# Designed miniproteins, single chains: the designs that were tried, part 42

Each design is a single chain, and the fold is of that chain. pLDDT is the mean over its residues in the fold that is shown.

## One batch from the design tools (miniprotein)

Design m1521
Fold by ESMFold2-Fast:
Parts: structure tokens; C-alpha cells; sequence
Structure m1521 (fold): chain A 68 residues (1-68)
């Protein structure tokens, strides 16, 4: 019922928040790598950020698809 959908919504929100935190940490690391001229490291971090942003987008679409 509605209570089960609400629990799933809260679970998805928790997962999205975790991904936001991971992306934030990687963005800070990316800035440092760019400032230090570590191009190869910066490229790897950019790829990881893209991967996590895609995961976040999928979870947000799942959240939008839930009807209460």
C-alpha cells in the first residue's frame, strides 16, 4: 500500500544523498588534481563523476515513477 511506497521513496532518497556525497568528495579531489596539473588523474575522476551522476539520474527517475 501507500506505506510501502513511502518506505521505498525514503530508501531511494537515502541512496541519492549517498551518491551526492560521493560526487562532492570526487569534485573536491578533481579540483585538487587539476590545480596540481595531474591530467591523467583528473580524467579518471571526471569519468567516475559521470558514472555516479548517471546512477543518481536513474534513482531520481525511479523516485519520480512512484505513485503514492
Amino acid sequence: GAAEKRKEILRLIGEILRLIGEIFDLERELKRAEEEGREEEAERIREKIKELEEEKKKLMEKLKSIKV
Scores: mean pLDDT 84

Design m1522
Fold by ESMFold2-Fast:
Structure m1522 (fold): chain A 60 residues (1-60)
Amino acid sequence: DERVEPMIKAAEAHLKQGNYDQAIAAAQAALSLDPDNEEAKKILAEALEKQGKLEEAKKY
């Protein structure tokens, strides 16, 4: 979905910069448009793991 790609790229960029709250927000925005988007779920899970929220990350 072309509408989701910019949000996924933003989430990945924030994750790489260590801005985990912003990475989570961008990944959640992507999932609100495409709930089955595997890349957004992957980024969200990784950002949550980086914050130590391992149980929350397992949901994705």
Scores: mean pLDDT 81

Design m1523
Fold by ESMFold2-Fast:
Structure m1523 (fold): chain A 70 residues (1-70)
Amino acid sequence: SSLLEEAKRLAEEAVRAAALGDRARAEQLFTQARKLADSLEDPEEREEALRVIESAERLAGMLAASRDAA
């Protein structure tokens, strides 16, 4: 699904933004990714998108914490 791929791309972009210290952009991109995931009609695709987003959110949080500690 193109929507699934878009949700995954937004999550990847959000991690990149978080790594650069742009937390507002990262949060906005994760919000957009979650909205796309919620719009997926296929429950398997929705579950996959949400798992990818949740993993990306945890990674972004760890990257942000590491940047703050530096």
Scores: mean pLDDT 83

Design m1524
Fold by ESMFold2-Fast:
Structure m1524 (fold): chain A 76 residues (1-76)
Amino acid sequence: INEAEILIALGRMYIWLGKQFKEKGDLKEAIELYEKAAKLYEEAYKDPSASEEEKEEAKKLLEEVKKELEKVKKEL
């Protein structure tokens, strides 16, 4: 497992946690968790050891979490 794989996995865990807090109505905590996931996906995308497939996955996940952040922030 390279660094990019670990970063993507951690990001996915933060997204899962963020969704749990969003379901409970804790939007501020959800935003913080989504922002942590976004940083991890950005690091994975910039990782020089990442494969093209991993970079593509990280980029797509980063775009998805940015859209989710915009939606949740509008609810504040």
Scores: mean pLDDT 83

Design m1525
Fold by ESMFold2-Fast:
Structure m1525 (fold): chain A 92 residues (1-92)
Amino acid sequence: SMAERQKRIEELLRETEKEMEELLKEAKEAAKNKDAEKLEEILKEAEELLKRTLKELKELGAPPTLLTATALRMIGVIFEIKLLLEKVKAEK
């Protein structure tokens, strides 16, 4: 059961990293198009992904250090999306 939980944690982390990379790519494209509405949607999706990922990791028994490391990485991407949104809004 421990080996199965570890495998599920590793799969969840890989899927989450891929989804966050895709969201950041979409955010950069939305920023090029000066699409603030699309950036706000992507930001909301990234924040929901963070909440879901942390909940699922906790349910799988992930240690606090892994939860913190995962949260910090995802918050970094969310911050980058927020900066893109602020830049687009400033270029009105």
Scores: mean pLDDT 89

Design m1526
Fold by ESMFold2-Fast:
Structure m1526 (fold): chain A 106 residues (1-106)
Amino acid sequence: SEKDKAIEELKKLRDELVKLYNEMLTAIDNGDLEKAREAKSRMVEVLEKAIELAEKYGLPDEVIERLRQALEDVRNADVTDKDAVETAFSNALRALSEAIEAIKKM
């Protein structure tokens, strides 16, 4: 069904977000700030796709707003500020999980 496809697509985006976060942390630990910023840019792209899916499937405005806030938090997090990066990732992961649950309840 379209609902099952939406859930599967959001789950894939959530998995990609986790993968990119781990790639970013590894790059930070290695002092490769260019690679860390590339991984962060890809995390922003994942959240942009999640927002597009949330809008396409008519998720509640509150869920879409939390995804938009998570995108801005990730975009604004300096890769040299590990606490900011961790907080932004945690919020993004939560927002994606809330979007998946919102589709399940439709």
Scores: mean pLDDT 90

Design m1527
Fold by ESMFold2-Fast:
Structure m1527 (fold): chain A 66 residues (1-66)
Amino acid sequence: ATYLVTFTGSVAQMIGTVLRLIGRPDAEVTPLSETQYRVTFTGSQAQADALVAELRAEPHATVTAL
């Protein structure tokens, strides 16, 4: 499962979220631009769904399925 994450908040909020994603063993993060990151999920579908739900709950990030 691959998702596009677009950040609309402050640079500090973006960096915090990106560092959390990079720290996850079940996700691969590829920067596409200063505000857009491709997240490729390597875990189970349940873990992917939980991660996407967590990211969508963040007020400074938008998640789109690719």
Scores: mean pLDDT 76

Design m1528
Fold by ESMFold2-Fast:
Parts: C-alpha cells; structure tokens; sequence
Structure m1528 (fold): chain A 74 residues (1-74)
C-alpha cells in the first residue's frame, strides 16, 4: 500500500515539476497519462500494462482518461 502511494506521489511531483515547461496541449496529454498511470498503479498493474497505456496515441490517452473520470462521477 505505502509503495503504491509513493509511486503516485512521484508521478504527481514529476507532472508538477514539468508543467511550466509544457505547452497547453502537452500538459493536457501529460495530465491524461498521469491519471491513467495512477489508476493502474493503485490497482497493482504490471509494467507491461503501464507500457501498453504509454504506447497509446495522445488522442487515445485523453479519451481513456475522460471515460475514467465520467465513470467515477456517475
């Protein structure tokens, strides 16, 4: 449990640290990827599953993150 929370904290710090250097479009993609990776890490996903998500197109990442948010708010 603590190890998964630490990985999520590292992802959040990485995103915040890089955010000022990213364009608005790049920031949107980075945020979507961060959301998807955080969900996978919380569920204990394998590195192969993480790599699969990272290999998605920018558009696919944004769409998946959006659907994940819609399910949590339903």
Amino acid sequence: MAERLEKIRELEEELLEKAPELSDEERKVATAEGILLSALILEGASQAEIDRVKALSDEEKIELARKLFEEERA
Scores: mean pLDDT 70

Design m1529
Fold by ESMFold2-Fast:
Structure m1529 (fold): chain A 80 residues (1-80)
Amino acid sequence: GPTRVDASALDAAIEREAGATVTGNSVEDGALVTDVAVHEHDGYIAVAFDTPDGSYSAAARAAPEKAPAIEALARRLLAA
């Protein structure tokens, strides 16, 4: 279900879970996330977050093998 995020904690979580450095993050602190999507693009794994107030993203330059860990993180954000 929808969950609130801390942008700094999100960056730390991506780095910890995937072993990847976050390159960009536009998620607002305290944003209520209603949906997530994970994309691989040109050596980056990008996580897009939808909120009632807008869309945000975080991206990490990572090997493709890190995608499952980042996908698991995104799925945990939408857990009940």
Scores: mean pLDDT 69

Design m1530
Fold by ESMFold2-Fast:
Order: C-alpha cells, then structure tokens, then sequence
Structure m1530 (fold): chain A 74 residues (1-74)
C-alpha cells in the first residue's frame, strides 16, 4: 500500500509543479492537488511510512511557497 501511495504522491507533485509553472496557473486545480497531496501524506502516516509522509509534506510546503510567490508577483 505505501508504495502505491508514494507513486500517487509523485504524480500529484509532478502535476502540481507543472500547474504552478504555467503562464496562467489554475488556482482551483492547484488547491485540489494540494488537498490530494495532504490526503496522501496522511495515508502514508497511517501505513507507517512517517518518513515518506514528512518528506511529502515538506515538498508540498515548498510548492505552496512557490505558488504564493508567483501569485504575489501578479
């Protein structure tokens, strides 16, 4: 299970990164992807992959900071 969750998390992170770096980021899509990432981090913790959960949360936090910076520049 944890392996499947980690693969899903990597897909969410890739999609989130692509969306944030578009000329016109879709704020709703970004919010949905961040929520999905948070759910996957919780699922990793439940499966006992606390390190994976922590790493995912940190990567999501960095992407949120990147998005906030992009939005502030508009």
Amino acid sequence: MAEEIRRAAEEVLRELEREIRREEPDEVRIAQLLAAGGILAAALSIEGDDEGARELIERLRRLQEEFDRVMAER
Scores: mean pLDDT 84

Design m1532
Fold by ESMFold2-Fast:
Structure m1532 (fold): chain A 85 residues (1-85)
Amino acid sequence: MQVFEREVTLDGKKTIKVRAELEYDAATGRVVARLTYSSGKVVETTARLGETVVTTVESDGVLVRVTVRVHRDGSVEVSAEAIKK
């Protein structure tokens, strides 16, 4: 299992933490991602090798976009950003 922690800051006022727990299932060729936000929200998603999945969640009044990119070699990148609306 791979674990990534990302922080999103609102103009220096508030920091929202996102913990991404990723598990590769070799039998299906899928990565299962569990995203835990500092607000207590949890989102689960799955991605195939070579796929990018984007999840947008409102956490503590902020829209947070989390991007999970799964490379063909099974390596994973996680990024988080605040969305202005």
Scores: mean pLDDT 76

Design m1533
Fold by ESMFold2-Fast:
Structure m1533 (fold): chain A 73 residues (1-73)
Amino acid sequence: SEEEEMVEKFIKALEETKKYLLENPDKEVAEQALKQAKGLYEKLLPTLKDEELKEKLKKKLEEFEKLVKELLA
């Protein structure tokens, strides 16, 4: 479904960015990536009907946010 495709794209983008930031820690890049991820999440979440997809998306964003906060500390 279009919904699943959007969630997959978002999660892949988060995972790729996470991998990049772990290998190349940069506070400005991390802050910008988190801001963009949160914005996309807020726009995507209301379009989702599947509770499992919502939970999966939320957990992946929480994991990414935790990583960014650790890099900013």
Scores: mean pLDDT 82

Design m1534
Fold by ESMFold2-Fast:
Structure m1534 (fold): chain A 80 residues (1-80)
Amino acid sequence: SPVLAAWQRLAENFRSLTDEQLLAEVEHILRLLGASDEDIQRFRAELEKILKEAKSNDEKIARVTQLLARFLEELERRRA
């Protein structure tokens, strides 16, 4: 799907984006997919937790990628 392709491109560029830029891009895409303010707040809380707990860049990227995939899947199910 175009959305999955966009998430994959975003994941590939994680190392070139600041945490703030990554958050802004993800929030924008999630809103385009119909995410509510509550969905965005929940995503932010999970992302902040990952950024605080991750011990390496590789762990951070892996956990953020998994979080993005979970939210993408949830939003796609709501649209079905």
Scores: mean pLDDT 74

Design m1535
Fold by ESMFold2-Fast:
Structure m1535 (fold): chain A 64 residues (1-64)
Amino acid sequence: SHELSNQAAQAIGAGDKEKLKKLAEELKKEVEKDPSDKVSLYTAAKLYEALGNKKEAEELRKKL
């Protein structure tokens, strides 16, 4: 959702690792429900990259 994407951008900018992890889990659930939501896919990829999980980020980017 756009709300989760906005929260993700703020958390990335602030470097809030706890919020980044929580948002990544929430977006992973949204991607599972609607894999065609490219905004959620893109945001999830950025969150995993910010967390240092490059493998998950690359897998999500391939679906974009």
Scores: mean pLDDT 77

Design m1536
Fold by ESMFold2-Fast:
Structure m1536 (fold): chain A 72 residues (1-72)
Amino acid sequence: MELISKIFERLQETQEEIEEELEKAKKEGKANEEVAKELLEKAIEKAGIPEEERKLYLEKLEEQRRLAEELK
C-alpha cells in the first residue's frame, strides 16, 4: 500500500498538468482520444511509477471506463 500511496501523490500533482495539456491541445484542434492516451502514458513514466504499479493503476482506470460504457 505504501508504494501505491506514494504513486498517487505524484499522480495527483501531474493530474492537473495532464488536464491542462489536454485542454490546450483541444484549443489547437489536435486533441483526441489517442493524444490523451499518449499524454497519460508519458505522465505515468515521468512520475517514475514502476511497471508493476503502473499496470495495477491502468487496470483500475480501465475498469472505471468499462463501468461507464456499460452504464450507457
Scores: mean pLDDT 63

Design m1537
Fold by ESMFold2-Fast:
Structure m1537 (fold): chain A 60 residues (1-60)
Amino acid sequence: MFEKTIKILEELAKKAEEMGNYKRAADYYRALAQVYRIHGDEEKATEYEKRAKELEEKAK
């Protein structure tokens, strides 16, 4: 099941955000979006893609 992978990616994303590493945080949220998309959760996938894009804008 993908639950463990999601939990690890969420922890990594939060840690990256706390460190101000928005580029890395965005990469983790994109990975989360991909995991949800593969498992058929299109709503979650879209939410994480938007989050990643917002963080990329902050990283510029």
Scores: mean pLDDT 81

Design m1538
Fold by ESMFold2-Fast:
Structure m1538 (fold): chain A 71 residues (1-71)
Amino acid sequence: KKAVLQQKAAELSAKDAAHADTDPELSARYGEAAYLLTQAIREGTPEEELLARLAKVDPDIAAEVAKALQA
């Protein structure tokens, strides 16, 4: 679980950087999602709560994280 969340946070951070100059709003959503994953790792946030928070940021990002956690 923790390793999966760390890997996904890194992927989302890379997407944030990739979109910073072309789509700042999309970049911000990726950055916020990466932050939420990092916070969840630090605080031991339950997966259901993490996914609910991610869905409010971007439902597609939430679906990707959920899929990664199911493996």
Scores: mean pLDDT 79

Design m1539
Fold by ESMFold2-Fast:
Structure m1539 (fold): chain A 83 residues (1-83)
Amino acid sequence: DEKEKKAKELFEKGVEYIEEKKYEKAAEYFEKALELVEDPLIYSYLGYAYYKLGKKELARKYFEKALELDPNNLAAINNLTLL
């Protein structure tokens, strides 16, 4: 539906910002996507963006949220070891 399509566009834009190392912009777009859809993958990317910004407590919060939604989320498991 349109909501899922918009969330995907916002998520993809956030990933582009990660690739450009624009982590604050990436976090903004992932947060906008999460307003539309609750997705453990997006939480993992948001946690990574905050980790790169040095916001370790926010990074931990979002990695833990990703694991609450998907306990086998390997990215969130691996990224928590960085904190």
Scores: mean pLDDT 86

Design m1540
Fold by ESMFold2-Fast:
Structure m1540 (fold): chain A 105 residues (1-105)
Amino acid sequence: AAPAPQGPADDLKWAAARLEERLAKDPDNVDAWVRLAAVYLSLGDFDKAIEYAEKALALDPDNARAWSILARAYAAQGDTAKAAEALARADAADAATGAATRAAL
């Protein structure tokens, strides 16, 4: 989904500022970094979306949601090679859960 920013785009910017405030107090909050990346993706600021998804991945390198956001941001910038790489990493994180389930049989 690539929703065109409807008014109020200012609400998304306010949400980003609030998440940044939270992260200044708790920089280890992976979910907040992922949400911040998703907000900037929705705003069309793909550079910020990539930056904040990478911060989430620095804390949790197997975070499939952060890899998915990276893939979408790179695809939106036209970098299909990096988008494909990020999607492969997201898929690998999901596959690890599936492999663990099969190994328990």
Scores: mean pLDDT 76

Design m1541
Fold by ESMFold2-Fast:
Structure m1541 (fold): chain A 64 residues (1-64)
Amino acid sequence: AATSSATATVAPGDRSAEYYEKLGAWYFSQGKYEEAIYAFNQALALDPNNEKARNLLEKAKKAK
C-alpha cells in the first residue's frame, strides 16, 4: 500500500487506458478488428486490470 504516491504520469501523449479503451471500442464498432485489437492491447499495457478492454479484445479477436 502506498503512503504517499509521489509519482509521475508517463503519458507524454496523454494516452490513458481509458483513451485506448474508447478508441478500441470505436474501431470495434466500425468492424476494424485489427485496429481494435491494437488499441485494446495498448489499454491493457497501461492498465492490466481494465476488464472492459480485455473483454472487448477477446470479442474482437473472435469476430475476425
Scores: mean pLDDT 75

Design m1542
Fold by ESMFold2-Fast:
Structure m1542 (fold): chain A 59 residues (1-59)
Amino acid sequence: SRDELILDYVERMVRGAIEAGMPFEAIEKMVKELEKTVDEELAKKIRERLEKLKKEAEA
């Protein structure tokens, strides 16, 4: 589905940004802007995915 493609795209972007050493504040701002372009349900899933990826990167 479109939502699945968007979530996969966001995950790949976030993982790439983390690996490139981009500050989490910058990643969060980019993701926040993307959330404004989607519905609230998908925005919630995007936020949950970002939080999970941040926790994984901190481990």
Scores: mean pLDDT 81

Design m1543
Fold by ESMFold2-Fast:
Structure m1543 (fold): chain A 65 residues (1-65)
Amino acid sequence: PTIEQVERALVRMYLEGKISAEQASKLGKLVREKGEELTLEEVREIMEQVGLSEEAIEALLKLLE
């Protein structure tokens, strides 16, 4: 997925109450550091680094499909 796709997905998850504002901010920063595109594996690794629950990780990955 592109950075823009990931950022759009995490904004949606924040608005739905599935992640905190701090988690959304940390995720956005780490995603932007990876460049224009990321693999789904890289997105999962970033979410794990930020400490998202497995449920939140699955929900975000599903939004990127």
Scores: mean pLDDT 80

Design m1544
Fold by ESMFold2-Fast:
Order: structure tokens, then sequence, then C-alpha cells
Structure m1544 (fold): chain A 60 residues (1-60)
């Protein structure tokens, strides 16, 4: 992972946490960010995308 990719992931995580605090877990933006983060993790680790999406939502 590059420093730029790491910084981008931190920004996604910060925005996801903000949306959770605002109760916007059903927003299109929240779903978009979960997919973006989940796709990156799934591709990097060779995991199933749906399982990663679920894990992200459970942690937040």
Amino acid sequence: MTQEEYDHLLQIQEELQKLVKEGKVDSPRFKELVRELGDFIAETEGLNKDDVYKAIEEVL
C-alpha cells in the first residue's frame, strides 16, 4: 500500500464515522464509501466483497 492509498483510506474511514454519528447509515454516500473501502480491502486481501462490506458495517 502506498502512502497516498493509506491517506485516502483514512479519509474514507473518517467520513464513514461522521455519517454513523449523524445517523446517515442508509445514505447513498455511506453505501458508496463502504463499497469503496470494501473493494480495496477485498482486492488487496483476496476476500469476498460482500463479506468485507458486512464486516465494515458491523465495526462502525
Scores: mean pLDDT 77

Design m1545
Fold by ESMFold2-Fast:
Structure m1545 (fold): chain A 56 residues (1-56)
Amino acid sequence: ADLVMKEVGKEVERRGPLSREEIIELARRVAEELVKQGKITEEEAREGIRRVEDAV
């Protein structure tokens, strides 16, 4: 959850302003990558995406 929001925040700062849809798509991709790396579970990935969606 926290890792998804942290990595999405870094990418938004790096790329500049993104639309709500672009940020949510980015969150999904970041969450998938973190699950593949074994850093978070699929359940934590879903929670992270939800938190990003609620924040934007």
Scores: mean pLDDT 79

Design m1546
Fold by ESMFold2-Fast:
Structure m1546 (fold): chain A 82 residues (1-82)
Amino acid sequence: MSKEELIKKADELVAEADKYSRQKDYKRAAELYSEAARLYEEALGEDHPVVIHTLKALAEAYEEAGDLERAEELRKRAEELE
């Protein structure tokens, strides 16, 4: 898959994750943000602002879903990459 194809797929996953987050389906939002973060990292590298932003969104989704341990781990990872 090209870099552009990875980014496009990740963008689509973030849009869907945002929709589930607005519906308070945080478990599904977390699944989609997780996949989007993986694709962005593959395309752009882990320290890219888009990856960091997606990891922060994933952390918030985990926190709202009640997975506080994974939320804290992801927040720390995102802060270390800045």
Scores: mean pLDDT 86

Design m1547
Fold by ESMFold2-Fast:
Structure m1547 (fold): chain A 63 residues (1-63)
Amino acid sequence: MPLPSPEQREALTRVVEEHREELDSLPEDDRGDLLDEATRLAAEGASPEEVRAWVRERIDALK
């Protein structure tokens, strides 16, 4: 499994905090799956902006 760098983890933490209220409104399973997939994208070399856009789109799709 690809392991995110410390910089990628910091970027993920910022994206999660930016969307905290929306993530807290999701079912626990959906939130976990979203965070796991965002972590995979970052580990695969996605930029912080790409991860942010993906998280936003995923949250919108779940609403």
Scores: mean pLDDT 74

Design m1549
Fold by ESMFold2-Fast:
Order: structure tokens, then C-alpha cells, then sequence
Structure m1549 (fold): chain A 84 residues (1-84)
């Protein structure tokens, strides 16, 4: 089981360093893959999270809202029963 609070806090720290509330989609995916290795998240779960993050970038600007990204990650982890 994954400590979802720690996971989300580390993700936010990696992607939203300037605190503007937006994250670059490519940086978000990179941070997610790094944390997936650290926390032992299954590949199938990571692929679902990546799809969710990409769907948040509907206009193709390459940026997504940090709060929306955190919510999407949390929801997928909870749906897969990986959250503590």
C-alpha cells in the first residue's frame, strides 16, 4: 500500500516549484514515472494516470492545473486499491 499523502506531496514539490498552480505536462509525466519507481506503483496504474493527466490538457497547451493533476492521481490510486 502507498502513502498517498506523501506521494502527492512529493509530486507537487517536483512539478510546482514556483507555486503558480500550473505544471508542465511532460514534467508531470516525468515526475510521476520517478515516483512510481520509488513507491513501486504498477505499470498499468501509471499508464492510467498518464492518460488522465493528458486528458486534462484538452487545449494542447502543454500545461495542466496542479490541483486537477493531484486529484486525478489520487483518484486512480484509490480506484486501484493502492492508497493506504
Amino acid sequence: KIDIEKFLAEFKKKVDKDGDGFVDLDEAIKALKELAEKYGIPRDTILEIIKALRSLDKDGDGYIDVEDALEAIKKVLEEKGLAK
Scores: mean pLDDT 77

Design m1552
Fold by ESMFold2-Fast:
Structure m1552 (fold): chain A 68 residues (1-68)
Amino acid sequence: SAKEEAKKLLEEALEALRAGDVEKALELTRQAQEIYPSPTLEAAIEALERGDVVAAEAGLQEELEKLD
């Protein structure tokens, strides 16, 4: 399902972000937003675009908890 695919993309995005790969985290988060849109993901994308890693990580974690 789109929800399961989004969850996988977000788990990979969070791993990339924690590894310091902000560009990969942004790409994966955008892919998740395309298939399963969320205001939380929109905010996380904006944080990633600004380089606000703390806000981005919080947003990705929040969305993953909602998808559980």
Scores: mean pLDDT 86

Design m1553
Fold by ESMFold2-Fast:
Structure m1553 (fold): chain A 64 residues (1-64)
Amino acid sequence: ERKKKEEEFLEELRKNLEEEKVPQEVIDELIEEARKLLEEGKSLDEAGEKVFLLYLKYLEEKKK
């Protein structure tokens, strides 16, 4: 049950990042970081927060 929710969460994150026109390589890196946190026993909220922070850093780097 938990594993299914984790995979559904990661698929939803990937779709949201694709809608924001994030490059596939960056999406793969963000999803991998989220998966790492979930494997460490972090919550879906913590994994989502980490992805959001990394996405903001990506946007700042792209503007420079």
Scores: mean pLDDT 79

Design m1554
Fold by ESMFold2-Fast:
Structure m1554 (fold): chain A 95 residues (1-95)
Amino acid sequence: MTVLVTGVGTREGAEAGAKKAKELGATEIVAASRSKNLADLFAGAKTIGEVSGAKVIGVARVNDLEEAIKIAKEFGADYLVVVSPEGEVVEVIKL
């Protein structure tokens, strides 16, 4: 099962997104962020892999939720998880 997590630009967001993806049964994750800092995005992707135990199959910078949904569908994701920078799960969208 593939899940896209958007909002991984902070440690708190990445950890919350990883935990939710794991609860959903994710075996593959796409890590996404609106952050213009690629180092933060890659650090978030690493945190996602370490916390979830799932395979990180992609890393994406997205401008908004609509772009995140489009990318999630292109990866064949079953769910989109939206996390805040503070580590709250804002939304879970079944695709």
Scores: mean pLDDT 85

Design m1555
Fold by ESMFold2-Fast:
Structure m1555 (fold): chain A 79 residues (1-79)
Amino acid sequence: TSTVESLRTKAQELEKKAKELSDEAGLPLENVLELRKEYEEQMKKGDLSVREKLEAAKKILELISKANETRMQAQMAES
C-alpha cells in the first residue's frame, strides 16, 4: 500500500471515530465546535454538569483535527 493510500485510510478511520463519538455523546458534528465553546464557558462559570459533554466535544474535535492533519500529510506525500 502506498504512503498516500495509508494516510487517506487513517484519516477516514479518524473521521469515523469522530462520528461514532458524536453519535454516542449526542453532539452533532456540525455543532460540536460551538457546543465546546458553550460548555467551556459554563465550566468557567462553575457549572460542572457539562464536564462530560465538554470532554466528549474536545475528543471529537481532536479526532477531526488529527484527520485533517493526516489528510494534509497525504496531499504532501502525493506531491
Scores: mean pLDDT 83

Design m1556
Fold by ESMFold2-Fast:
Structure m1556 (fold): chain A 57 residues (1-57)
Amino acid sequence: SEEKILELARKAAEALQAGDFDTARKYIDEINKLAKETNDPLAASTAKLLQRHLDAA
């Protein structure tokens, strides 16, 4: 569900802010899996944005 994707995105962002990159990667991977299962392009874009943030850290 969209609600679950938003919750995972928030947790990934919090992990990035805390410098917990392993936890951030885990949540980003879960968002990518859900995005594929729900065929939601906005969820996929959200995961991509978070991944870019992780790659820049």
Scores: mean pLDDT 82

Design m1558
Fold by ESMFold2-Fast:
Structure m1558 (fold): chain A 58 residues (1-58)
Amino acid sequence: SKPSLEKSPEQLAQDLFLLMKSMGLLSPAYAESFIKTFLSEASPEKRQRIEEILLKML
């Protein structure tokens, strides 16, 4: 369930969605915080793409 930076943005968005779901935090309000916390080492462009996909799932 921990996201891997080697995965595609789509796979990372899915991994974060499942993590947020397991924690009961499925809300757009938490999406940015989770991305900053778990994907801080990803490029800004990759983080933006993951956020766009994740927000569509929420």
Scores: mean pLDDT 78

